# Designed miniproteins, single chains, continued (3): the designs that were tried, part 109

Each design is a single chain, and the fold is of that chain. pLDDT is the mean over its residues in the fold that is shown.

## One batch from the design tools (miniprotein)

Design m11781
Fold by ESMFold2-Fast:
Structure m11781 (fold): chain A 94 residues (1-94)
Amino acid sequence: MPVISVTVEATTVLAGDEVKVTVSNLGDKDATVTVRLVNEETGELLDEKTVTVKAGGSKTVTFKAPEEAGRYRVEVVDEDGNLQARAGVTVLAK
């Protein structure tokens, strides 16, 4: 069974900087997941990337932080659209 965990390198970033997201599969089965950057207030999908994470492995996905300061979230969903993990990130104005 895949067991997905997600971490962000920094929980606070400046607008236009990098949001580095590490997706780990702690389970015994490979998983293909979509990593989404979403506005926490509006639910707007800003960017998404699909990655395959091997059993016991991890992958890093990089997004550009939005120019709009605010609260954002990273969501990891499986191929069926089920939420597996999430992490928060705050974007500050430059």
Scores: mean pLDDT 84

Design m11782
Fold by ESMFold2-Fast:
Structure m11782 (fold): chain A 78 residues (1-78)
Amino acid sequence: AVEEFEKKVEELIKEMEELLADESISAAEIEKIFRERYFELHKFAIENNVPQEVWNKANERLAKIEEKIAALKAKEAA
């Protein structure tokens, strides 16, 4: 369960970084995809009793993705 969760986190981060590198995709679409994936990831963590430490590490990594999305949104709004 933890190994499956960590794999899902890595896959999500990789997908988000690829989307963020693609200039043809809007920050709004990236944010929508990220929110949908994050919700499913959080649900998986709760249902599979993922330890708080593992979830905290994942959130730290995902917060960096959120920062990149916010920066792109700010750039597009200018």
Scores: mean pLDDT 82

Design m11783
Fold by ESMFold2-Fast:
Order: structure tokens, then sequence, then C-alpha cells
Structure m11783 (fold): chain A 89 residues (1-89)
């Protein structure tokens, strides 16, 4: 039997922030900063998870993308920069 799968979109505020983080990640990836791009995608996924109403497909996609970029960067040690990879401020 098929069980109905709920589809919940994040709040508009969370959605805007997630879109901004994805755009920043895309620009970092384009510039060759794979580690920075991965952190932005991971931050976007974390915001969706924290909202409790995130799209599971989108969260999974962002997490896979972030992990893939870290693997491509050859990083053996996970980033401990928390939310902000480029934070030198």
Amino acid sequence: PIVKKPRVEPSPEVQERVDELIAEGDELEKAGDLVGAAAKYAEAAALLVESGSGDADRITGLMIRAVGLLIDAGSKEPLTLGVKVESEI
C-alpha cells in the first residue's frame, strides 16, 4: 500500500536565507573554493532542519552536495568552522 508523503515547504524567512546561502555556495564553487561552498550548502541544510518544516529532498540534496564537495577537495579532516567557513572576522 502507498502511504501519503507529506510535502512541507520551509517558512518564507528560512527559504530566503537558504536561497542566499545556496547562491553564495554556488559562487564559491565557481571560484574553486570547494570547502567554502560545502560549508554554505551545509549551513543551508542545517537551517532547513532547524525549521522542522524543511523539504526532505532539498535537505538531502544540500547535504549530499556539501559532502561531495568536501570529498572532491580531498579533505580528510572535517571542517570545525561551524556555521561560517570564511569567518576570519
Scores: mean pLDDT 68

Design m11784
Fold by ESMFold2-Fast:
Structure m11784 (fold): chain A 91 residues (1-91)
Amino acid sequence: NSIVQQIHQNIDQIAALVRAGMSRDNIAQIRSLVSQIMRYFDQLGASDDEKAQIRDLFQQMVAGDDAGIDAVRQQLIDIANNIAQRRVQQA
């Protein structure tokens, strides 16, 4: 699923930007990538509760250390895979 692959790539890019430092340019890029990921989750049929959880996880990633960033990255990937699998079941 190309949408799931794009979500994974954008999550990895956000994690890399957070690790590189919270400059004005990096913050702007993170906001743009988060907005794009939220549109992809909407296309996959994410619920309002799932979208709220995803937003909270991105806030945790921005505040995290390296271990916290990796843990949040894994949680976001797992959520994306679960939503995509549910969509396949509905098709």
Scores: mean pLDDT 83

Design m11785
Fold by ESMFold2-Fast:
Structure m11785 (fold): chain A 63 residues (1-63)
Amino acid sequence: MVVSPEELREGLRRVPGLSEEQREYLVELARENGGNVTLALARAREEGLISDEQLEALRRVFS
């Protein structure tokens, strides 16, 4: 899934419990992967930056 940086930031604000640092890191990961939010979320989970609960909440926002 590919989204604009503005759309990504808006979606990230809809998920409670994400820190500012987690949100900025996800934006950078998506940028490095050509706006592919699905790949950015998978990588963030693999690196332990977000929990399984946060991953599922983010997937619901970007579905």
Scores: mean pLDDT 78

Design m11786
Fold by ESMFold2-Fast:
Structure m11786 (fold): chain A 65 residues (1-65)
Amino acid sequence: MSAEELYEEAKELIEKGGDVARAVMLATSAAQKGDLEGAREVLEMLVEKGYITPEQAEAILEAAS
C-alpha cells in the first residue's frame, strides 16, 4: 500500500463514520510493514483534524517500528 492509498483509506474511514480507532490501526499496520511514510501521513491528518495530539502520533510511530 502506498502512502497515498493509505491516506485515502483513512480519509474515507473518517468521512464515512469518524472511525478514528480504525484509522489509527491502519497507520500502525502500515508502519509495522515498513510503510512509515504512509503511517505518518495518516497520523498527521488525524492531528490536523484534532482527533489525536502530535505526541500521540509520534508514540504510535515509535511503537510500530
Scores: mean pLDDT 75

Design m11787
Fold by ESMFold2-Fast:
Structure m11787 (fold): chain A 92 residues (1-92)
Amino acid sequence: MEEERRRLLERGRELTREIAAEQVLKRYTVEELLGVIERGRAAEAAFLAVAAGRRMTREEFLALMPAVVDRMLLEIAADHPEIQERLEAAKA
């Protein structure tokens, strides 16, 4: 019962991590990773402003979504050895 749910979640997590790592490895250079991190930070700041009482329009939300998705892909793939190596290189 609970094992079925856990198995589905584990499979989904592994597939998501594999897809995320493949997307990052294929699409982003070291320099591009810096841009992804910066855009993710900006999107986070905008969402924090909404939490503080600012209202976000639909257009603003949609404009921020690519940066949020890219940051999520990096977070999901963070444990991948090749991704860790690129993140260290981008930090330098």
Scores: mean pLDDT 70

Design m11788
Fold by ESMFold2-Fast:
Structure m11788 (fold): chain A 80 residues (1-80)
Amino acid sequence: SVDELKRQAREKGPGSTVTGTIEIDGKRYTVSVTYSQAKGGTGSLGIVVRDEDGRVVSQSIETDVKPLTPKEISELFRKS
């Protein structure tokens, strides 16, 4: 899922890009999530969704994103 790719990008930290595939109504999409460090100590997630022809069908940016804390990482692994 897109949320899983966002989590993986945050887990890897600023400067990381995670690419995966999702299927919606039998169509395959490529999702790229890039976590970038912003000036002032917060980061951003840039999300690009491409169809099977490589066309951008969705693009969004989430701001004020922090890397996962050690506590959040530990809790995530305890539930998975």
Scores: mean pLDDT 71

Design m11789
Fold by ESMFold2-Fast:
Structure m11789 (fold): chain A 90 residues (1-90)
Amino acid sequence: MKEEMVKFLEELKKRLPDEAKEDMDIVINYIKNSEKIGPLPFVLGYIDLLVRQGKVDEAVELLKKVAEYIKNKDWSGIFGLYLENVVFRD
């Protein structure tokens, strides 16, 4: 699971603009060093969906928020992104 998730994110990183690659590295490093990642896989799956739909700017903005919450150890913020973008998505 963890190794498959890292491979998935490395592939997703290749489809992102260079400016977003640092944010993806933060997310990948967090997943490598954490045993409990909560709803992160679902939020990251939604980011992948946005990229596949050509909504790259929206994907980059959401990834930036995820990386910021990881840096700040704001797990409630990550859960909020999961609720808004995955569970209660329009």
Scores: mean pLDDT 78

Design m11790
Fold by ESMFold2-Fast:
Structure m11790 (fold): chain A 88 residues (1-88)
Amino acid sequence: SLEEKLEKGKELIKEIVNADTSKNPVLSLLADVRSVEEFLTRLAFVLDTSVAEMKEMSVEEFRERLEEVGLHLSDEEVEYLHTLIKHY
């Protein structure tokens, strides 16, 4: 359901925020965020885009952008995060 995807997206944000950033220092910009809105703003900055533009991205384009910055998520995790962004 949509509610389940949104909750999974929020859980994934918590995992990313608490991840070991030593392997990718670019992701350190995500480590100190305290809200979903702040996370989306920092993620947009990391991806060299805006939150509005991220909402317009296809799942495939969003996945490729994440991979380019070293955030390697499964297809399912990408869908959860993309769904959260679209509905936030």
Scores: mean pLDDT 79

Design m11791
Fold by ESMFold2-Fast:
Structure m11791 (fold): chain A 84 residues (1-84)
Amino acid sequence: GDAAVRRLQAALHRALAELPERVSIDEAVEVIAAAAREAGVELSREEIREILLKYDKNGDGYLSKEELYLAALELVARVRKRLG
């Protein structure tokens, strides 16, 4: 469990570092889904989108880098709970 969570954290850190300061939810879903697959962690596009939508506070369909980091933390916490 722990090794998979660490792989996901590392993959998300690298993926998010390459994104612009403002990214569409659709693009963020695909980037995070790819990072999860590379880490060997099961995360559906639907689950990712659900979490990202919680951080789109202005409803414009875009996330700031800060909102993306918060969403990534929640995704990691959810995976840790599921694998623990």
Scores: mean pLDDT 83

Design m11792
Fold by ESMFold2-Fast:
Structure m11792 (fold): chain A 106 residues (1-106)
Amino acid sequence: PVTSLVLQGQIYYSQRNYDLARDYFVQAARLSTDNDTKSEMLSFAGLSSRRNGDYNLAISLYQEAARLSTDNQTKSSLYNNISDILEELGRYDDAQKYRSLAQQFA
């Protein structure tokens, strides 16, 4: 079931249907038993949300993905993605905080 949800999410993403892609990746994360797989699925959901212009939702999804990941390079990348979105929103102090977090895990 997780594999079919991931494949459907990827299909919607390739069609630029980012809201449906996000929904399927979130469902795949919920059904996954391993935290790193949950993190990966939430990262794809966050990317889908970002591409759809849902910046606050993308931040929340990336935050949860970073919390679940056991890989420091993945955490660093996710914190950089959060920082980039915060800069786009004009939230420069918050962006710097996440940039510093990314550097700590790099």
Scores: mean pLDDT 91

Design m11793
Fold by ESMFold2-Fast:
Structure m11793 (fold): chain A 57 residues (1-57)
Amino acid sequence: SSMLQNALKSLDVDGDGKFDEEFKRGVKVVQAHFGLEVDGVLDDETLERLRRGVAVT
């Protein structure tokens, strides 16, 4: 969960973060956490899982 929380923060395209590298890292972490295909590609499945993790805020 700690890794997932950091990955979700990294996907925040606020403009200050390193979006390209952090984005792929976050996607892979989310995919691994939810048992999805870990290829670093942000598809609809990964995006939905990621959004659910952030829904609390």
Scores: mean pLDDT 63

Design m11794
Fold by ESMFold2-Fast:
Structure m11794 (fold): chain A 61 residues (1-61)
Amino acid sequence: MEEAVKKINELLKKYNINGYAKQEDGEIVIYTDEPQKLKPILDEIVKIAKEYGISVNIVKK
């Protein structure tokens, strides 16, 4: 769980996307004001989610 959150936060930082990932209610929630910037990295996010058996939700703040 912690490793999946860390990997997603590192992806956000690498691609200079304003936001953060947090574990909430057994899923990973990505909070960002730029959800459109996630589209190019969605494959990487989905791969992480599948590897750790966890759901990912994206929330615009």
Scores: mean pLDDT 80

Design m11795
Fold by ESMFold2-Fast:
Structure m11795 (fold): chain A 55 residues (1-55)
Amino acid sequence: MKLTVVDVDGLPKLKAAGYKKGDVITDQELRDILGLPFSPQTVADLAVRQGAVER
């Protein structure tokens, strides 16, 4: 699944990886960058809820 970055300040690891507002990231890449032990879908859902990315 593809996600658009809207707020990198909410995810410092994503910002450190070189992502900025308007960038496209996959749910798998997002999970790997954040290092969370959840499925890509769960990590994407958490990041959307946080307001850091959108679908």
Scores: mean pLDDT 82

Design m11796
Fold by ESMFold2-Fast:
Structure m11796 (fold): chain A 66 residues (1-66)
Amino acid sequence: SKELEELKKLLLERMKQLAAEVKKQLPDAKVTITEKGKDKITLKIESEELQKEETVDLNEALKELS
């Protein structure tokens, strides 16, 4: 789907921006963005104060917006 591809591109750009902001606030933090298949993106943040991992399912996100 063209809509799914465009959504994935926008979400990746947004996550990169968020990763940059996290790095500014927590310089020692390791931020990893991983594409899992065609429809999932995982954001992982690792620091001494915060360890968090979230996965976004693009098909579910698109349904919520529709």
Scores: mean pLDDT 77

Design m11797
Fold by ESMFold2-Fast:
Structure m11797 (fold): chain A 104 residues (1-104)
Amino acid sequence: MAPATAESPDGLARITTTPLSPHELRLVVENVGDRPLVVTVTNTGDAPIRVEAFLNGKPAAEVVLAPGESYTATVAPGEVLEFLLTSLDPAVPPSIEVRVEPAA
């Protein structure tokens, strides 16, 4: 499994997704723009996932998302938001959708 790196359509965020194991995914969102961004992570898989959020390397939140549920966080210019995403069913890999948009 290989890491994947993408930028938002507006070039405001750098998004890196790294599989760590069959049950764990690391998601990193870097705000490289000049405005606050809203990051929404949605569980698109068939099993609940544990989401551990870190802002600039410091613990920010820990939540469990059922299938179809979302977690939303704001990342300011120059900040890094990291998520550790763990499937709570060892038979089901984590599957997520990430949306990044400018804050109002």
Scores: mean pLDDT 81

Design m11798
Fold by ESMFold2-Fast:
Structure m11798 (fold): chain A 64 residues (1-64)
Amino acid sequence: GGEAGDRGGALAAAGGNEEGARAVGQASKDHDTERSIAGGRGAEAGLAAGDAAAVGRGYQKGGS
């Protein structure tokens, strides 16, 4: 359904930020499992930082 897809659009953006923070934890998982868990905590704070960084990077490095 196209109507349901509209809701998914906003959620997809939020999910992308969370997955980005998870990738950091996965790198630490190879070294230490505790670092992967710590990366999960950063996901909550990283959501705000990631959103600002993504906007800045996209806006400045946008294919202009």
Scores: mean pLDDT 46

Design m11799
Fold by ESMFold2-Fast:
Structure m11799 (fold): chain A 82 residues (1-82)
Amino acid sequence: DREKRESELMSKGSASPDLEKSVQTLANSLTHPSAAARESALRTASSDPDVLKRSRAVLERALSDPSPAVQAISAEALARLR
C-alpha cells in the first residue's frame, strides 16, 4: 500500500530525523581503534530499530571484530533483524 509506506517514511523522519547520519556514525565508530568505543556505538545503535534495519551490513562486518563483546552485541542485533 503506497499510502501506508509514505506515512511510515514520514513517521521515521519525525522519530529519527538523522537516521542516515546515525548509520554513518555507527559505521565510522566501528573503525575506531578502541574496542570500548565500538561497543558503545553498537549498544547505542541497538536501541533504535530503524538504525538496526539500515545497519545490517555494518553489523555483519562487526561479527568479525577482534573484540568478543563487539561480536556478541552484533550477533544479538542481527538476531533481532531476523
Scores: mean pLDDT 71

Design m11800
Fold by ESMFold2-Fast:
Structure m11800 (fold): chain A 85 residues (1-85)
Amino acid sequence: SFAEALEALREMAEILRRAIEAGRALDPAELERLRALAERAQPVLEELAPAVEKAAEGGSLSPEEEEFLRAVEEVARLGVELERL
């Protein structure tokens, strides 16, 4: 569901934030969990692809779609920050 996918993205962000704050690499269990969470979010991302394309062309997103995409952007930003560590 959308709510489950959003929760998965939030958990991914929490895992990444904890590693960044500790200044450590992700352990194998954290990497496995991140993969499982990403797989859970994927169907909702695929459903939102037309809305994302429309937004890029100046269309509007619903508040629910905006919240989901902000969560995706947060995970992406944290991933880049961790790689720079």
Scores: mean pLDDT 80

Design m11801
Fold by ESMFold2-Fast:
Structure m11801 (fold): chain A 115 residues (1-115)
Amino acid sequence: RAAALAEGARAIAAAEGDPEVAALLREAADLLASPDPADRERGIGTLAGILVGKAIGVERDLPPAEVAEIAARLGRAGGRGEEAFRELLREELRLPEEEVERYLALYRELVAELR
């Protein structure tokens, strides 16, 4: 399961036009292929963060470069864990509390599904 997820992340990275998002997807793939459970948790969080960031950008009709920036920022925060992810949504992206809770719920659901 983890090996298939790592391969999927690597394939998506190869198709990704943004170099920062592509680099984070490759990092997530390497972490997901690690025998260390802590590395795998970080990889799952990074991948979930990227997916939520892309969803935010698309839902807000943002240009591709801004979608990539949000995906990269949330990917890095997601890899650091749920509190870092929540902090970025609330303090840096300054989303309304209702949207913070909605995107945090999506992050939690993705983390659970990717385990």
Scores: mean pLDDT 83

Design m11802
Fold by ESMFold2-Fast:
Structure m11802 (fold): chain A 93 residues (1-93)
Amino acid sequence: LEEKLKEILKELEKLHDVKVSEQDLERAVQELLKELGKTAEEIVEEIKKKGRDEVIKEIAKKFGRGSEKLPEPLKKRLELLLEAIELLVERKK
């Protein structure tokens, strides 16, 4: 878990050219969950049922963007946040 979390943090740092802490990641995850009105566990179940690509499309719609096509940096950020949600749910168990 810790090694996978470090890889997610490194990928976020590369994407934004800014150092990202585990606390920054946890805050970003909590903000995303609040905006979606879902728990981390519910997101993990949706990923299992629909796959990550479909969940990303649903998040794009929730962002109030009339386009299904997110900019690549934002799409990559959402992919990394979903991976972090999966790891945080596994960590709680």
Scores: mean pLDDT 73

Design m11803
Fold by ESMFold2-Fast:
Structure m11803 (fold): chain A 70 residues (1-70)
Amino acid sequence: GVFPEEVLNALEGKMEPEKALEEIRRRIEAELAALPEPTTIAQEVANELRRIGAELDLELAERLLEEASK
């Protein structure tokens, strides 16, 4: 899907937002650690994945705060 199941579960109230963010972060780190011998391209991809993960954390936090404000 567009979002990981953890993000969707948090938005639906099935999982605590903090727990969902921790799970997503753990999965991203695990995927990065599982990458075969890093080339320059693989390192650039890994850096982009970390940046996207950080942006998702911010985006999710902003959305949850916005929903709580309604």
Scores: mean pLDDT 62

Design m11804
Fold by ESMFold2-Fast:
Structure m11804 (fold): chain A 60 residues (1-60)
Amino acid sequence: PLTPEQRVGLFADLVSGLAAEDPEAVARRLGISVETVRAYVKDPSLLEGVMEELRKIREK
């Protein structure tokens, strides 16, 4: 499983499109597999917790 820090970083890269355009670079930077990065790009349900945390931050 990913740490909260890795999940937040991955979400930011997904929102910016970086994870979709260069999943290898994102995987290397976050210390996870490229397969994991692609899985998160395809399946938004895997980011439910991170999305809720970011939504709460933006609410303030």
Scores: mean pLDDT 71

Design m11805
Fold by ESMFold2-Fast:
Structure m11805 (fold): chain A 63 residues (1-63)
Amino acid sequence: SQLERDAEASRQTAELARELLAPAASEEERVRQGAAVNAAHNVLLETGDPEAARKVLRERLAA
């Protein structure tokens, strides 16, 4: 169902954020990290591909 897909994308997004985010040193960095996580979440919703989402998150974080 759509709810199950949304829940799974949210879970995978949270896992990626836990793995790849460092603690934000500033409010500006917190906002930037939030935008990066949101971009990765959208990739998961569109593709269902966690590796594509991971790539987007890394690119947005400039890691």
Scores: mean pLDDT 81

Design m11806
Fold by ESMFold2-Fast:
Structure m11806 (fold): chain A 103 residues (1-103)
Amino acid sequence: SLKEEVERKIEEAFRHMEKAIEIAKKKGDYKLALELEIELGMAQISWGVGKLIGDYVFAAEGVVKQMKRALEIAKEAGDEETAKQVEEALRHAEEALELAKKL
């Protein structure tokens, strides 16, 4: 169903954020890793709240907003490899938002 595809794309976004966090940790950039963990946590809260109230557009918009902040953080850190994973997370979140608008 379309709802299942929205959820799958949000799960892909979260997976890419987890990869970004692991890359930052492996490089010893624990400040970047923590900042990305905070943005992922906020995205998960927005997604959970939106699902609970049945507003998938609100849920997906919250995820996109946090992924955009995470990308800005990764770019400011100058970590291209981490930023690439956050960029993939944002792409999946934006695709989820476009599908959510069709519900």
Scores: mean pLDDT 91

Design m11807
Fold by ESMFold2-Fast:
Parts: structure tokens; C-alpha cells; sequence
Structure m11807 (fold): chain A 95 residues (1-95)
């Protein structure tokens, strides 16, 4: 899937940027443990139209905390609603 490819690319980039052996080992262990969950959360976030970097950050955080899908969906809805409110207020202020 596109989400799977994005998660793998983000991991590869982070790993390439990391020179500390201890941090590399921690990153590899985290990825091995949470990859499937991050992919599932990112696929959910795609449906909410969030920016890719924001969606990925939410997915990683949710996976690290072991959040149920229903809680992640509530966070995504809250973010989307907040973004819509900010966009509406910005339009009002631009008058």
C-alpha cells in the first residue's frame, strides 16, 4: 500500500540520518515492534485529509502509546475540525 511505502521510506530516512549505534538499535527495535500499527493508523489518517507529515507523526505517537483505533479516529476528527475552524477564522481576519 502507499501508506506502507511511506512508513518504510520515513524509517529508512530516519535510520540514514542516525549515526549513534544505540539510537539506531532503538529505532530498529521500535520499527520492528510498531510497523504494522503505524501503517494501519496512517491509512486511517489518509481518510481525514491531513498533511502527510502530521498524519505520520500522529500514527507513530498512537502506535507508541498503543491507542485503540477508536481513540485515534477521535484525535483525527478533532484535528480536522480544529483545522477547519482555523481556516474559517483566517478567512474572516483576511477581510
Amino acid sequence: SAAEAEVEAAFAEALAATTDPALRQQLEAFYARHRAAIVEYLELARRYGLPRDVALEIAIHAAARGLPMEEVEAVLEAYRNGEELFREKAAELAR
Scores: mean pLDDT 78

Design m11808
Fold by ESMFold2-Fast:
Structure m11808 (fold): chain A 90 residues (1-90)
Amino acid sequence: SKQEAIDLLKRFKEEFEKLKMEDLSALLDRAIEAAKKIETDEELAEFLKQVQETLKQLLDTLTSQNKLTEEQIEAIKKFIKELEKLYEEI
């Protein structure tokens, strides 16, 4: 559901804030506001896929630059998996 998507985004925003990943927490703030405006399950599933793809690209870029700790990498990977589970159920 849309509420489950918003709750997932909020949970990982808090995790990224704790890990001092301010750019990712800001990205999730924007994603939460965008998700609130979605009216269909099809749009929600596509939106979550786009968020996941953005995270995969960011993970690749930031790991290539040696800018992430192992804890930060694992947090992003966990979020990617949780997003996939959620949109597969829509």
Scores: mean pLDDT 84

Design m11809
Fold by ESMFold2-Fast:
Structure m11809 (fold): chain A 86 residues (1-86)
Amino acid sequence: NLLEAAENFVRAAYSTDIDEYYKARQNLKEAIRNSSLPEDVKNVFLLELEDIETFVKSFKGLPVWLLPDLRERIEQLRQEIAEALK
């Protein structure tokens, strides 16, 4: 379920476990690819997820739960996915 994967990614962003974060991110990426959404919509969400990945990579020395704006970016992606599924 794509929405469940997006909600799990939000939840993982609140955890103190970096492995859970990366696992949830990968699960969301696969859920987007395997969804029934139009290909142009999938590409938009995959690009937004890649932008989040680029943001995280710019802070390679910091735990993901300490990154400014990370949770806001992930919440925004979840909201956009929820809207696309309505």
Scores: mean pLDDT 79

Design m11810
Fold by ESMFold2-Fast:
Structure m11810 (fold): chain A 93 residues (1-93)
Amino acid sequence: SKFYELAEKMIKILEKVVEKYPEAEELKKKLEEVKKALEEKKPNKEILELLRKALQLAQELAEETNDPELKELVLELQKLYKEMLELVNEEEL
């Protein structure tokens, strides 16, 4: 599924963010919730909502740290999230 491929790409980027900022406890918790939702095959809408919240936390971290590498990772996350939204809208027919 293209949805799962995009979700896995977002998870990999979020893991890189967490590795660089191990003190970002709320983001770590949200990432673990996303991973669990994928493993449990939760509805795409629930996975998408958890990814939206993780993206928001990563954006806040990028603004607080002013880290250019983190800002680039956030832009990639935003791109992937937008593609996932477009896929869900196409499936709603």
Scores: mean pLDDT 85

Design m11811
Fold by ESMFold2-Fast:
Structure m11811 (fold): chain A 61 residues (1-61)
Amino acid sequence: GMAAARKHLADWNAAETEEEQLAHVRKALDASGVENPYAQAALDAGDTLTARAHIASTLGL
């Protein structure tokens, strides 16, 4: 749910590498249950900044 998704974004802030940040952001999107094809495409491309922006928007951040 949304609470789990927001927890994954909080864990992302503690991550030291872009790869770890990307993994947490992907888990946040999955946990939200909301389809966001732009965020998924950015995640698949390894574009951490773009993926983060789209997922934060989906979570109302």
Scores: mean pLDDT 73

Design m11812
Fold by ESMFold2-Fast:
Structure m11812 (fold): chain A 70 residues (1-70)
Amino acid sequence: SSSDQQKNLDEKDKLIQQMSRELLSLGVPEDVIQRISNTLRKYLEAHPDLPVSAFQDALDTLIASARAES
């Protein structure tokens, strides 16, 4: 349904916002975070059927990599 699709998009956007806050706390420049966030949003627009869990796993991997570099 339209409601379920919107909820999944809202959850994915919250994950991007959480990632952005984590990266900012690790000292990643805001312009880099903005580029990453924009790329992820474009990717989600191209892949609307991507499961939230798969997206979360990808973001967790990205955050873990950033933490290892910091």
Scores: mean pLDDT 80

Design m11813
Fold by ESMFold2-Fast:
Structure m11813 (fold): chain A 94 residues (1-94)
Amino acid sequence: SLLDEFEEKVAEILRKYYPQLSPETARKVQALVTRTLHRLSRARTAEEVRAVRDEFEAEAAALIAGVPPEEQATVREFVDEFMRVLDEVEAAVS
């Protein structure tokens, strides 16, 4: 399913970035990912997927502002890759 393919891509992204993050930052990223996946599981239209993407972008910006400066670049790279996957999901349900 689209959700299974998305979850697999997300797991790959997390495996790439988690070793570069402190345990505290990794937990915050994991919590954001978990909430976003839950919201996506309820999205049925491209418009609803876009709303989830917008919520993720806003929450990610707040998260980046709250992490140590040395981790901000890594978290931004994670966010950029995750948003690209969300854009693929939106395109797939259009």
Scores: mean pLDDT 84

Design m11814
Fold by ESMFold2-Fast:
Structure m11814 (fold): chain A 62 residues (1-62)
Amino acid sequence: MIEVERVAGSGAAASAAAGEAVRSGLAVDYTVDLKTGRAVVRAADEEGGRAAERWLEEASKA
């Protein structure tokens, strides 16, 4: 299991991105701190981990 942590521009942006990663099958689970925008996404394999990392990087630009 791979964990990817990023801080997005907002908790809402982090939650939306992490939720979509799980819904898309890229991740297994996620945790978001709405106050700080910190997101931790868990992926089953390294491919999912790399995809989640790119998704969270996009959220950090919001």
Scores: mean pLDDT 73

Design m11815
Fold by ESMFold2-Fast:
Structure m11815 (fold): chain A 88 residues (1-88)
Amino acid sequence: SAFAQELEARFAALGGISPQQLELARALDEYLERIREALKKKALEDRQILLRKAYDLILRGVPVEEALAELEKTLKTVLKLSEEEIKA
């Protein structure tokens, strides 16, 4: 997806990232790809907020489970996705 490609481009720009950061990046990319169709319906600005949040979580090296919870919170509060949209 275009969204996943943008996230991948940001990973490439990070330089020497840790194995933990790489694992987190892969987990977040997979999560975002799963909800790609729901994200396509949202404004570009809202999608950019989500992308910046994902990038920040990767840079901070937070645990995968914590990062996924933070992204889900952003999906609900900023992008206004329903539980069904997040799980589909």
Scores: mean pLDDT 75

